# Designs tried in a protein design run: designed miniproteins, single chains, continued (2). Part 81

Each design is a single chain, and the fold is of that chain. pLDDT is the mean over its residues in the fold that is shown.

## One batch from the design tools (miniprotein)

Design m6985
Fold by ESMFold2-Fast:
Structure m6985 (fold): chain A 69 residues (1-69)
Amino acid sequence: ASEKVWELAKAGNVEGLIKALQHEDQNVRRAAAYALGLLGDERAVEALIKALQDEDQNVRIAAREALER
C-alpha cells in the first residue's frame, strides 16, 4: 500500500522509491513518483523518465511533475 511509500520518503530512501515505481499497484507507483519529486534527488531522473510511459495516466502526470522540479 502507499503507506510504505511514505515511510521510504521519510527515510530519504531513494533506491526504495525507485523500486516502488515498478510496483504492480498504480497507487503505489503514483505515490513513489510524487515522493521522488519532493526529494529532488538526481538519482531518480532516469527512473522517472521511464515512468512517463506508465500505463496509468496519474503515474505519468506525477512523473512529469517530479521531473519539472
Scores: mean pLDDT 82

Design m6986
Fold by ESMFold2-Fast:
Structure m6986 (fold): chain A 96 residues (1-96)
Amino acid sequence: KEKLIEEAKELFERAAELAKEAGEEELAEAIRELGEKAVEAVRKGDARKAAVYVTSAQLLIVGAIEDNRDDEEKVKKLEEALKLVMEAGRLLDEAL
């Protein structure tokens, strides 16, 4: 259980780093905050709350991809961040 949570935390941190590299500093902070809240929800056994936080992070990244759609390099970094958040969500669901 704790190993899955630790791995999910690392994936959220990597996703935030990619968002920052894409020039999306506010998005990077939001990813970190939502990741922490998702982990806390999982530790409390609140599957619905965890899913809400993970989904919120995904939607913010999708919005950033659309806002940056003419910048191929930024889009690639944000798409990778989205994949990492989706994998973190899968690991957190498995930890429940």
Scores: mean pLDDT 88

Design m6987
Fold by ESMFold2-Fast:
Structure m6987 (fold): chain A 65 residues (1-65)
Amino acid sequence: MAAAEEEDQRRVGEYLLAHYKEALSAEEIAEAVGLRGPAAAERALTALMESDSPLAARLREALGL
């Protein structure tokens, strides 16, 4: 469901934005934001980075992408 995917993207993006200087694994991100596993965190991050959302732009800025 699109709304659930947007929420997962937001949680992953905000967590990475807060911890962007740490070498985080997909498993650590999933555990921290309450996703069902590393694959869910990877899908959320991929979808976020493919989106035109303000969060994606801010995350790119913070990560130097």
Scores: mean pLDDT 74

Design m6988
Fold by ESMFold2-Fast:
Structure m6988 (fold): chain A 82 residues (1-82)
Amino acid sequence: EEEIEEAKRLAETAVDSALKLLQEDPSPFTREVAEALVLIAVAVSKISGNEEAYKTALRIVGERLREAGFLPELADQLLAEA
């Protein structure tokens, strides 16, 4: 379960950072940085080879973005893969 725990940590950290950036400045530049942060966390979880770790990262990122009302298209895409 090491991969699942690490995926959860990476996803939560990335979303926390992304949401903070988006709340301070929702400019296109900030949006690009926020998207890059969460996509990197998801990609790292996918590279682990552990499907449940990948799905956990997708759910955490997608659900938190949707709840916060930021990046709704990305949130929907990630949750569709989860």
Scores: mean pLDDT 82

Design m6989
Fold by ESMFold2-Fast:
Structure m6989 (fold): chain A 67 residues (1-67)
Amino acid sequence: SLLEEAEALFRQLKAALEAGDGEKAREILEKMKELFEILKKEYPELKEGLEKQIEAMEEALKHYMSK
């Protein structure tokens, strides 16, 4: 399911960040953005939450890359 794919990507993103692999983290985040666009169409009620989650992950990556 799309939610299972999102969960798998989130786990991969966390692993990449813990490993210090910023390049892989960006790649995974981009894939998550694409998946979240599909999820927002399929589950419009989740749109606001999904957009906030992406914003939070982008800010986390930005802060990680600046340190």
Scores: mean pLDDT 77

Design m6990
Fold by ESMFold2-Fast:
Structure m6990 (fold): chain A 95 residues (1-95)
Amino acid sequence: SMQAAIEADRIVREALREAAEEYFRKVGKKPPPRDTFGLMVGEDELFGRIPDDERIAFLEELSRIRDDYVAGKITAEEARERVREIMRKALELAL
C-alpha cells in the first residue's frame, strides 16, 4: 500500500540518519544537517567507505526488507530492527 511504502521509506531514512550521525561523531566531524541534503551527504560518506561487495549486499537486503514490509510479510518493528542491523554493520565497516 502507499501507506506501507511511506512508512518503509521513513524507517530506512531514520536508521540511515542515526548511523551517519554516529559515523560523523566517531570520526570527530560535525554531523550533517537533518534535511534531505544532509541525508545524502551522510549516505555518501558512510556507504562510500565500505567495500563495494558489502555495499551492494546491504542495498539488496534493504530492498528485500522494504518489499517484505510493503507486502505485509513483516511488521514495522521487525523492519526497523532489520534495517538498524544493516546500518550497524555498515557503520562498523566504515570505521
Scores: mean pLDDT 81

Design m6991
Fold by ESMFold2-Fast:
Structure m6991 (fold): chain A 71 residues (1-71)
Amino acid sequence: SMEERVMDVVSLVIREAVAAHPDLSPATVAAAARAALEVLMARIEAGEVLSDEEMRALAREAVEAVVREAA
């Protein structure tokens, strides 16, 4: 399902971020996951057809922005 694809992408990108930044607080991880989910859901609800690569790129950008703000 689309929901499964979105959750798989968010989970992958969060795992990558935690591996790169092991000192991230649980609150920052939760905020990053929410930001990635929100950006993907907004694009899908707007009727955009996203490839897995495009979804990963959008999710990574959202996660990186949250991590940068927390630093």
Scores: mean pLDDT 85

Design m6992
Fold by ESMFold2-Fast:
Structure m6992 (fold): chain A 69 residues (1-69)
Amino acid sequence: EEEFKQKIIDAVLEVLEKLELSPEQKELLEKLKATKDLSEKVELLAELLSLLSKEQRDKVLDVLLEEIA
């Protein structure tokens, strides 16, 4: 469902904005924030998540678990 996907993306974006990001990660985050197409947002989010450190990923997972629980 599009509403659920958007809610998850918004929750992840909020966490990512609070993290200490590399320049490459920040560039992807800005592209993701500028994108209007949901499918493209999902692709950009997957790419950004693949570049995260374990510590950054753990923080994202903690917030996602709170949002979907």
Scores: mean pLDDT 77

Design m6993
Fold by ESMFold2-Fast:
Structure m6993 (fold): chain A 92 residues (1-92)
Amino acid sequence: GGNMKPGETAKEAALAAGVAAGVAAIAAGVAKAVEHDKEAAKAMAEQAEESAKSAEENAKVAAEKGEEAGKIAEEAAKQAKEAAELAKKYAE
């Protein structure tokens, strides 16, 4: 949202990255629970990957607008990526 002050934009982007990381982690957990159904596991892996991409994009916005918010968001994006990689392994 280009109409917010930089600190407010950084805070919202960091929160969005954290939420996306949480969704990726849940999707990975579900992928494991349904790992015997490879189509369902693939769907969860795709959801985790989309959430990880969202976390990475929000981490870039947070890092450009605030150093501390950027660090928090970058850690969330890293966790989201790891969750997406785990979900993909359950889908294989």
Scores: mean pLDDT 84

Design m6994
Fold by ESMFold2-Fast:
Structure m6994 (fold): chain A 82 residues (1-82)
Amino acid sequence: MSLKEAEELLKKYDPKRYESLKKPETSDEVASLVARMIILSAAKDQSKPEVKKELLLLQSYIKVSNAVQGVELPDIPVLPAR
């Protein structure tokens, strides 16, 4: 996922949070979102479209927050639930 794709997804589905992620004080919120992503990646029903959509949004939040903080990482790998 590119930064532009992440920004467009957030603007479409969660514009208020997108604006808050531009502020440096959002680091604690990002930690909470990472924890949520780990929980969802361990869920039995990862094939459900609702779970996939939430994971995509969580990856988008992390991508935008990292870019704002000057840290560009590749997409954070979801824990392998094999």
Scores: mean pLDDT 61

Design m6995
Fold by ESMFold2-Fast:
Structure m6995 (fold): chain A 60 residues (1-60)
Amino acid sequence: MSEEEAAKFATELGRKAREGEISYEEAAKQLEEALKKADPEARPVLETALGEMRKAAEES
């Protein structure tokens, strides 16, 4: 997964979670899975999004 693909994926997951299509916890799990197959350049984007989703899940 490239940095550009990761940014689009993270943005879409965040939108779905905010709109209630999926939980923040579920979004975090999908981001963790993406991190396992991510290119090194994609990791910072996914790690940032994962941190945001985990924080939101704690508030939910």
Scores: mean pLDDT 81

Design m6996
Fold by ESMFold2-Fast:
Structure m6996 (fold): chain A 77 residues (1-77)
Amino acid sequence: YLEEGKKLFEEGRLDEAIEKFEEAIKKDPNNSEAYYELGKLLAAVGRDEEAAEYFEKAIELDPNNEEAKKLLEEVKK
């Protein structure tokens, strides 16, 4: 799910990428990387408020994700 979502995002198949990241979260609600990847996709398409929520969840689950912290600061501007 997570790796499939990343490939779909890279291919510009955004709706399908979202579905794969949502399935990854559904299968493991503590999967910090799935929240982080979904946040990145949402930020890339200008959905900054939603992206911030997912980055906050990713950081809550994995406080060592420095990239998520940096991107959260960018979308909150």
Scores: mean pLDDT 82

Design m6997
Fold by ESMFold2-Fast:
Structure m6997 (fold): chain A 80 residues (1-80)
Amino acid sequence: SPLGEEFDKLIEAIRQKDVEKAKEYAKKIVETARASGRLSDEEVDHLEEQLERAIELLEQGDVERALALVEALRETLVLP
């Protein structure tokens, strides 16, 4: 799925500690989720807030917590 692929790219960017690419893929995830029409506006806002938190953790050097948060979001939003 497009959303799953974008999450995989975000996870890889976080593993590489590439803040710029992580921010880019986080924005694409929000855009894809919004365009899908499957999430309410409130659910999209929550997703955006959680992704911003993950980026803040990455900027602080907390790669493990950033990964855990993004992987949890992937599990809730992307079917296997």
Scores: mean pLDDT 85

Design m6998
Fold by ESMFold2-Fast:
Structure m6998 (fold): chain A 86 residues (1-86)
Amino acid sequence: SDELLAELLELLREHLRSKGVSEETIDTIVALLEGVLRGRLSPAEALARYNEIREGLSDELFEEVEELLAAAIGDPERAIALLRER
């Protein structure tokens, strides 16, 4: 649903800001997830584009965000629950 998607994307933005990620990088990550969930990007295309921004993230944060994006693509409600715990 649009409501569930909006909640997921906002929680992801808040999480990334709390980790010191720049607004430009946050916008890129959020756009990739939205693109996949709306059927505009394949998961493989989103992963390839996400790897292009690796230099803007620490290795630990890059791995955490990749895992979170994979979870959100497979189960958006579970990803919301995980983000709310942080």
Scores: mean pLDDT 80

Design m6999
Fold by ESMFold2-Fast:
Structure m6999 (fold): chain A 79 residues (1-79)
Amino acid sequence: AGLLSREEARATADAIEADLPKIKAENSPSKIVALVLIGVGLYLEGHYEEAARVFRTAVEIDPSLTGVKKLAEEAEKKA
């Protein structure tokens, strides 16, 4: 419990960066960006159950967000 390792934070950033071109191509990128930022904040604070739900909501809006989907699965494993 506590702050995630720098390696875990980097892996989280890498997953988001992989989805950035897909988010930018969206008709409503602001909604997906807000959900991703909320999910990342919750994940970094160790609120894994809440993070998983928020990431899943983003994936429901855009199922092509494979990086965000991976983060949801990792959060579910830690919850």
Scores: mean pLDDT 74

Design m7000
Fold by ESMFold2-Fast:
Parts: sequence; structure tokens; C-alpha cells
Structure m7000 (fold): chain A 79 residues (1-79)
Amino acid sequence: PSPLELEAEELLALGHMYYSLAQLSEDKEEAIELLEKAIRLYEEAARLARTLDSPRAREIAAEAERAAEEARRKLEELK
């Protein structure tokens, strides 16, 4: 894979990590901050992946977009 494709994959993985931490958090304020961080990472992963022309990059973009939508829904539930 290209360095940019690896970076997009790493951003997606970091997003998933923060999303998981948000779900484990007992503090609503902390969970909100972690979800906001996850959303930003997912959006960055999707943006970077969309600049790339490979089947894997398309998969990363699609996964990141779905994950961002799920995280936004979760964030709205906590408000």
C-alpha cells in the first residue's frame, strides 16, 4: 500500500479506538469529547481515502463514512 493509504487506514483505526473508549466511558462529558474526536478522525480518514485510486481506499472511505454517521447518532443520544 502507499504511505497515504496506510495513513488513511491508521486514522480509521484511531477513530475506532476513540469510539470504543467513548462507549466505555461512565462520564457523559468525556464520552462526548471522545465521540467528537472519533468523528474528526473518521472524517479525515474518509477525506484522505477519497483522494486515492484503489479498491482498499474505497473500502476505507466507505467504512469511515458509515462509522462517522454512527458516531454522530451516538453523540446526539448523549446530548
Scores: mean pLDDT 88

Design m7001
Fold by ESMFold2-Fast:
Structure m7001 (fold): chain A 94 residues (1-94)
Amino acid sequence: GNKLLLRLIGLGLRLIGLEEDLRRAGASPETLEAVRLMIEAIRLILRGRFEEAERLLEEAERLLERSDAPEAVRRELLEIIEELRELIRELKEL
C-alpha cells in the first residue's frame, strides 16, 4: 500500500525538479509539454483514473520521440514513463 504511494510521490517530485531544470535550460515546447502530461498523469493515478493516465503517458512518449531533447534527458523521461506504467499495473491489482 504505502510503498507504491511513496514511489508515486517520489516520481512526481523528480518530474517537478526536471521541469524546472528543463525550463531553465531552454527546453523545447514538446519536451516541456511531455513533462506536463506526465505530472498530470500522476494526478490521475492518485484519483484512480488509470486509463486516462495511460493515455497521457502515451502522448508524452510520442512528444518525446518527436523532440530534439538531449539523449540523456529523453532516456530519463522515458524511464519515468515506464515506472509510472508499472505503478498503474501494480495499483490495479490492489
Scores: mean pLDDT 87

Design m7002
Fold by ESMFold2-Fast:
Structure m7002 (fold): chain A 70 residues (1-70)
Amino acid sequence: SKVDEIVEKIKKALAEGKNTIRLPADTPLELVVEAIKKVLGEDKPVAFTFRREGDELVVTILNAPEKVEL
């Protein structure tokens, strides 16, 4: 699903120590919120900012967890 694709992008970005992802500009923000909740948990607040750059939606997750070394 489109939500699962966004979830994968978020997980990859966080694994790289980043909190920014790029999506198609027509991506509904509701799908972005759902994907963030799936990655961070339903009980955590969803905080992000976004901007549209041509044909891309650039999303920055503000409440992204810090990378904890195992």
Scores: mean pLDDT 76

Design m7003
Fold by ESMFold2-Fast:
Structure m7003 (fold): chain A 70 residues (1-70)
Amino acid sequence: MEERREAVREVGEKLREMGKAAELFARARRLRREGERLLATSTDPAVRAEGQRKIAEAEEILERIRRGEL
């Protein structure tokens, strides 16, 4: 019983670490898609600037994940 519980605990800890990275990836993907949508659907320079800012923020998050900064 305990051996199986220890294996499940180790898998759970790794899944938790992966969950944090997945949450940041999901946030970055949402920001990038939203920014791309704003650029595709708006002719307003202010809205397009907002779209570019969202894409830049998504790229920053992805680079921080790549650097292991979480």
Scores: mean pLDDT 74

Design m7004
Fold by ESMFold2-Fast:
Structure m7004 (fold): chain A 82 residues (1-82)
Amino acid sequence: MSEHQLLVAEASMALLQAAVLLTVARQQGNEEAARLAEEALRRLAELVDRAAATEDVEEARRLAEEAREEARRLAREVDAIE
């Protein structure tokens, strides 16, 4: 794969991680966690689209980093729910 394709794949992996968290939250009946995951999925979809659309590999790298940070933030926020 090109470096750009790999970065888009990394951003897409962050989106998949959020989707898994949403599925788990729904299975557990955790409405707050599901809401946070749904919001994160909308933001991650935008980041993936922007990474795929850019011709700048460095911009794609920054967008992939933002996507990974978004997924990590979501995991921490879900873990903080009592």
Scores: mean pLDDT 84

Design m7005
Fold by ESMFold2-Fast:
Structure m7005 (fold): chain A 74 residues (1-74)
Amino acid sequence: NAVKEAEELLKKGDDYLKQGKYDEAIEWYRRAIELAPDSPVAREAKAGLLRAYHLQGKDDEADKIATELEREIG
């Protein structure tokens, strides 16, 4: 199940984010999104990706993700 596999990738992203390993967190979040792009897991991964970019000071990348996330249902 792609959604369950994406959930495992999301958890890896969250673990790296908690460690302050933002580049690794971003990699795992992007993989989760690619595996199940139109899913609740992908939305959580996008939220994590947004947070990681903000914590790195990559405001332009963060804004792109925020725009995508808000457009999905409003």
Scores: mean pLDDT 82

Design m7006
Fold by ESMFold2-Fast:
Structure m7006 (fold): chain A 91 residues (1-91)
Amino acid sequence: SETEKKINELLGKLIDALRNNEPEEKIKEIIEEIRKLAEENLDEEKRKKVEILLKIIEALRHILKTEDKELAEKFRKLIEEEKYEEAAKLF
């Protein structure tokens, strides 16, 4: 769906923002935008998948910021391709 595509785009932006060590305010803004879109437009199952991905991204935040740019890029590509389960398994 168009909403899922937009959420994937925002997840990619979130990963990029973390990789580039963007301010916390910007990170929070992206996360809130993702959650709002998911709550307003997705069914329960898809919302759960988005929350799992956000949780994984936050847990691996330190790696995504500075250390593992290759893993971050691979994760971003899988998200953009709507391969959520494969992206979650990458970590």
Scores: mean pLDDT 74

Design m7007
Fold by ESMFold2-Fast:
Structure m7007 (fold): chain A 50 residues (1-50)
Amino acid sequence: SALDYARQGAEYLKQGKFGEAIGYFGQAVELDPDNPEVLEIMGRAMREAR
């Protein structure tokens, strides 16, 4: 599901695997582009990643 893809993307981002994170985030928004929880997870992960 979209939320699961967003969580996986956040984990990859925290591990420094930005390419894989982008892929998972892309799948999440493609499955449910209007899901505020997905957008919140993505935004939070991107703000916390360095």
Scores: mean pLDDT 79

Design m7008
Fold by ESMFold2-Fast:
Structure m7008 (fold): chain A 98 residues (1-98)
Amino acid sequence: MLTPEEEFDIAVALTIIGLAVSKKAAERAGHTELAKFLQDAIDRVAAASEAGDLDGVIETLKEAIKRVEKLRDKAPELADSTIRILKNMLERLESLKP
């Protein structure tokens, strides 16, 4: 069985991977502003993780989802795949709330 600390560390690592994959997809599609936002989100998740701040990680993911949703009209396939990844990570992080 994983400890709560180990579960948090794994959930954060998966969140950073999901954000990094989403950033790479945005860069390839030419969405440079979204890619910069996703990099800022990665940096904020890393900082919140060092502080043990689960709520900060969750809030950052919720902001990233809202930002990507605004892209749906311009790039629906990219937006939908990115939202799916980020929502899966959000569900895992929210399951860690005591």
Scores: mean pLDDT 81

Design m7009
Fold by ESMFold2-Fast:
Structure m7009 (fold): chain A 57 residues (1-57)
Amino acid sequence: SLREELIKELMEKYGLSREEAEYIVDVAEALREALGLPESALRPLAEMFADAEVKYG
C-alpha cells in the first residue's frame, strides 16, 4: 500500500523509527483529508512533516 511504502521510505530517508514514521504519515493523512487534497498530496505532506521532525523535534 502507499501508506506502507511511505512509512518505509521515511524510515530509510530520515532515519526515523517505525513508530515515528507511522505517526508522521497519520498526521499527513489527517491534514490531507481536512484540506480535501488528493492522494498525490500525501507523499509531499509526509516528507514535509518528516523533515520538520528531524530539524526541529
Scores: mean pLDDT 85

Design m7010
Fold by ESMFold2-Fast:
Structure m7010 (fold): chain A 61 residues (1-61)
Amino acid sequence: MPVELAVEGARLTHEGMEAARKGDYKKAAELYKKASELFREAGMEDSAETAEELAEKYEKK
C-alpha cells in the first residue's frame, strides 16, 4: 500500500538526517537514496526528487 512506503521513506529520511548530524555522510547518502526509491514507488515524485538531491549532496561529502 502506498502509505506504508511513504511512511518508511519518511523514517529513512529522519535516520539520514541523524547520520548526517553525526558526520556519517556515506550512511546519510545511502538512507536518502533508499528513501527516494520508496517515495517514487509510493507515487510521491516531489519527495523522491528531494531525497535524491540530498543523497547526491552527501555522496560528494
Scores: mean pLDDT 81

Design m7011
Fold by ESMFold2-Fast:
Structure m7011 (fold): chain A 74 residues (1-74)
Amino acid sequence: MAEELRRRALELDIEASLLYMEAAVYRIEAENLEKTPDDPEAVAQAEEARRKAEELEREAERLLEEARALEAAA
């Protein structure tokens, strides 16, 4: 049972890492769009990209907390 909980925690850790990588791509996109502040379309796209990055980062944090709980239970 302990090994199964640790394996599940590792799987959640990997999923969180993938979400952080996706969030990083959106943050880079937002940063590049923010270089054109006089373009209202670019500003709107930058805000959308930052929102998506924040959503993915929150999901990743949730998975990491679940992984920590599983490791503590193991």
Scores: mean pLDDT 84

Design m7012
Fold by ESMFold2-Fast:
Parts: structure tokens; sequence; C-alpha cells
Structure m7012 (fold): chain A 64 residues (1-64)
């Protein structure tokens, strides 16, 4: 859904900017577990866009 896509985009953006708490919150609002939300945020912050994208796809597929 568009709402989930917007929340995941927030998770990527906040994660990449080092705002891990906000990134985790947005990923969890998209349906992520605590573990997946942290992995998305940490990899986005590290600049690992490939891993962050893979976790985002898993959240979108399984978190809804």
Amino acid sequence: SDEVARKLAGGYTYGASGRLEEAIRYAKEAGASEELARKLAEHANAGDSVAASQYGKEIAKQGL
C-alpha cells in the first residue's frame, strides 16, 4: 500500500541520516518486527542500501 511505502521511505531516510530511533519507529509502523526494524535502520545508517532494500521488501511482504 502507499501508506506502507511512505513509512518504509521514512525508515530509509531517517536511518541514512543517523536518526535510528525515528527509522525504527517508521519501520515498525510499516509492520516490521523489532528485529527487522533495527536491521533496516542500521544498514541504512551504514550506507548499505542493498541490505536495507532487502529488509524493506521483507517487511512489506510479511509485516502486513
Scores: mean pLDDT 79

Design m7013
Fold by ESMFold2-Fast:
Structure m7013 (fold): chain A 58 residues (1-58)
Amino acid sequence: MEAARITAEIGAKEASKVLSPEQAEELRKELLEMAERGASAEEVARFFNEKIEEYLKK
């Protein structure tokens, strides 16, 4: 749980650098909700990477 929370917090911070404030807040909410539901840090990181790639497709 703690590692997943830390991963979600780091992900939210990184998202705010590359996404719009609205998109970053939506992703932050989803990451924190996953951590609260007992997702592993690896699952949270994977979900974050997939969502960032989806938003940043060239």
Scores: mean pLDDT 77

Design m7014
Fold by ESMFold2-Fast:
Structure m7014 (fold): chain A 57 residues (1-57)
Amino acid sequence: MKYRVVDAAGLYKLSGVEIPEGTVLTAKELAKALGAPESDAELIANNLAALGLVERV
């Protein structure tokens, strides 16, 4: 399953990490980019989707 960044500015405010809008990442790649544990990858991706920062594709 993959996720697209739809609110790069919101993601940057939350995480301090710049990921360009429209970037498509797996949950593991997204967690790695944010400096988060891979074990939490699906939880992090689902939480970011719930906040409207990424969308499932």
Scores: mean pLDDT 84

Design m7015
Fold by ESMFold2-Fast:
Structure m7015 (fold): chain A 74 residues (1-74)
Amino acid sequence: DLFREAAEALNAGDYEKALEYLEKAREKLKSDPEIVELLEKAIEAVRAGDAATAKELLEKVLQRASKKGLVSQA
């Protein structure tokens, strides 16, 4: 699960790994422009060293992806 792995990487302070998972999630979910926008903001927050903002944005991505059923599709 890319989102769980990204959150765990952020909690561990492994920003390089968090970026890899977020970029993979962006590619996988690029059919939804709202989720892509949130993921792009999360990536920018990680690049700026703002893990707190990145985590909040990731939580919003999870809520929207679950609501739209996108996380259940390969």
Scores: mean pLDDT 77

Design m7016
Fold by ESMFold2-Fast:
Structure m7016 (fold): chain A 79 residues (1-79)
Amino acid sequence: SAMEEGKKRFEEKARELLTKAREVLPPIVENPTPEHLKKIEEIDELARKAGEAAHEKKYEEAVKYLEKALEILEELEKE
């Protein structure tokens, strides 16, 4: 079903975000700039919104929030 497919996409995207965060965040959180902290706060807020959307079974919205979080995380990696 579309809902089961949506849930699977959400779970896959959540695992992708977690894996990327584990690679990118540790060196940054040891000596963060104010700009780094702002981006980390934005990632946290997006992850929270994704969780809320997933609880409401709005998996398409949840995935979009996770994709935005990944984009910010990729920006942090490039710095």
Scores: mean pLDDT 86

Design m7017
Fold by ESMFold2-Fast:
Structure m7017 (fold): chain A 79 residues (1-79)
Amino acid sequence: MEKIEEILKKIKEVAEWTLNNDKSKVPQGKKDLEEIRELYESLNPEEKEELEKRVKELEEEYKKLEPLAKKRYEELEKK
């Protein structure tokens, strides 16, 4: 569970930089992706299956929130 939570945390960090279009964070994002890859390789098959399930759930949540989040970002940027 702890490794899965660490991977999910790093995924959320990368998503945050992507959502904010913060190009200064791109090198940090690449490093986080490499760390995610290393953590994933260290998981046993059961943990990998659980991670895939949780990533799918997270993607569904992002899909549901994307229209609302996009509208909010556009309105916030309006000053």
Scores: mean pLDDT 66

Design m7018
Fold by ESMFold2-Fast:
Structure m7018 (fold): chain A 99 residues (1-99)
Amino acid sequence: ALAALEAALAPTVAELQPLVEKAYEYFKKFAEDPKDYESALKAYELYREVYEILKARLKALLATTDDPEMRALIEEAIAELDKLLAAIDAKIAEIKAKM
């Protein structure tokens, strides 16, 4: 079940790789200079975009699958992404308050 979900998401993960790499480079800049709030903001905004795209793809998969176990895994993954997105939104607000 999990392996099947991972296989279904592999093309989306490949599409998102450049955004993840760009986010990592901005995060690396912030790690080298803790006052570089612009780089920190850009990194979290890119991770937010990545998680929103993943959530949209999971919702599309949920619409096309009739397997109850797969549906349960997708719903759990969406719930976890919602938690991650909320954490990122809080972090973005924190960074903006320091700018």
Scores: mean pLDDT 85

Design m7019
Fold by ESMFold2-Fast:
Structure m7019 (fold): chain A 60 residues (1-60)
Amino acid sequence: SLAEQIRRQIAEAREKWDEVEKTFLENAEKLGISKEQAEERIKRWRELFDETVARLEAEL
């Protein structure tokens, strides 16, 4: 079903997001971004991701 496909894609996106976060933290030092700034950015991205997931799940 479409609902099952969406749930699977959300699960895959969460796993891939963890890799993106790890890569960003590793590269933040090279970009001159402070640990505090990097963590604030990740928090904001996670909030947006969670909000998007909640909206998608509400439409199922």
Scores: mean pLDDT 78

Design m7020
Fold by ESMFold2-Fast:
Structure m7020 (fold): chain A 58 residues (1-58)
Amino acid sequence: SLRREYILEEASAGVYLIGQAVGETMPSTSQELIEKYRELAEEYRRKAEELRRKLEES
């Protein structure tokens, strides 16, 4: 459905923006950004699961 597509696109856009930030940072901060990237990817996956479940209940 369109709502599911929107959720996945939003998650992908977030990952893309984080990737850009990593490319622009100093090497000394790369470790922190990599950890942030992983945490956000995990959150996005969780949110997508939750939203998919909500859509199914709707």
Scores: mean pLDDT 64

Design m7022
Fold by ESMFold2-Fast:
Structure m7022 (fold): chain A 60 residues (1-60)
Amino acid sequence: MPEGPVLEALTAKGFSLEAAQALVEALREEAPYSTRELGALSTAELRELAKRYGVALPER
């Protein structure tokens, strides 16, 4: 699936490209989230999903 637009949206929300890629890949495997749905989630919602699915988000 085309992940480019979602990666751009996640980067705009303060995620690194690596964290955005890891989150999208984990959610693609574990949950029925579409590219559109991931791009529509808030930063807080995405962070909670990352914790739920075991994706480590670097806090710098």
Scores: mean pLDDT 66

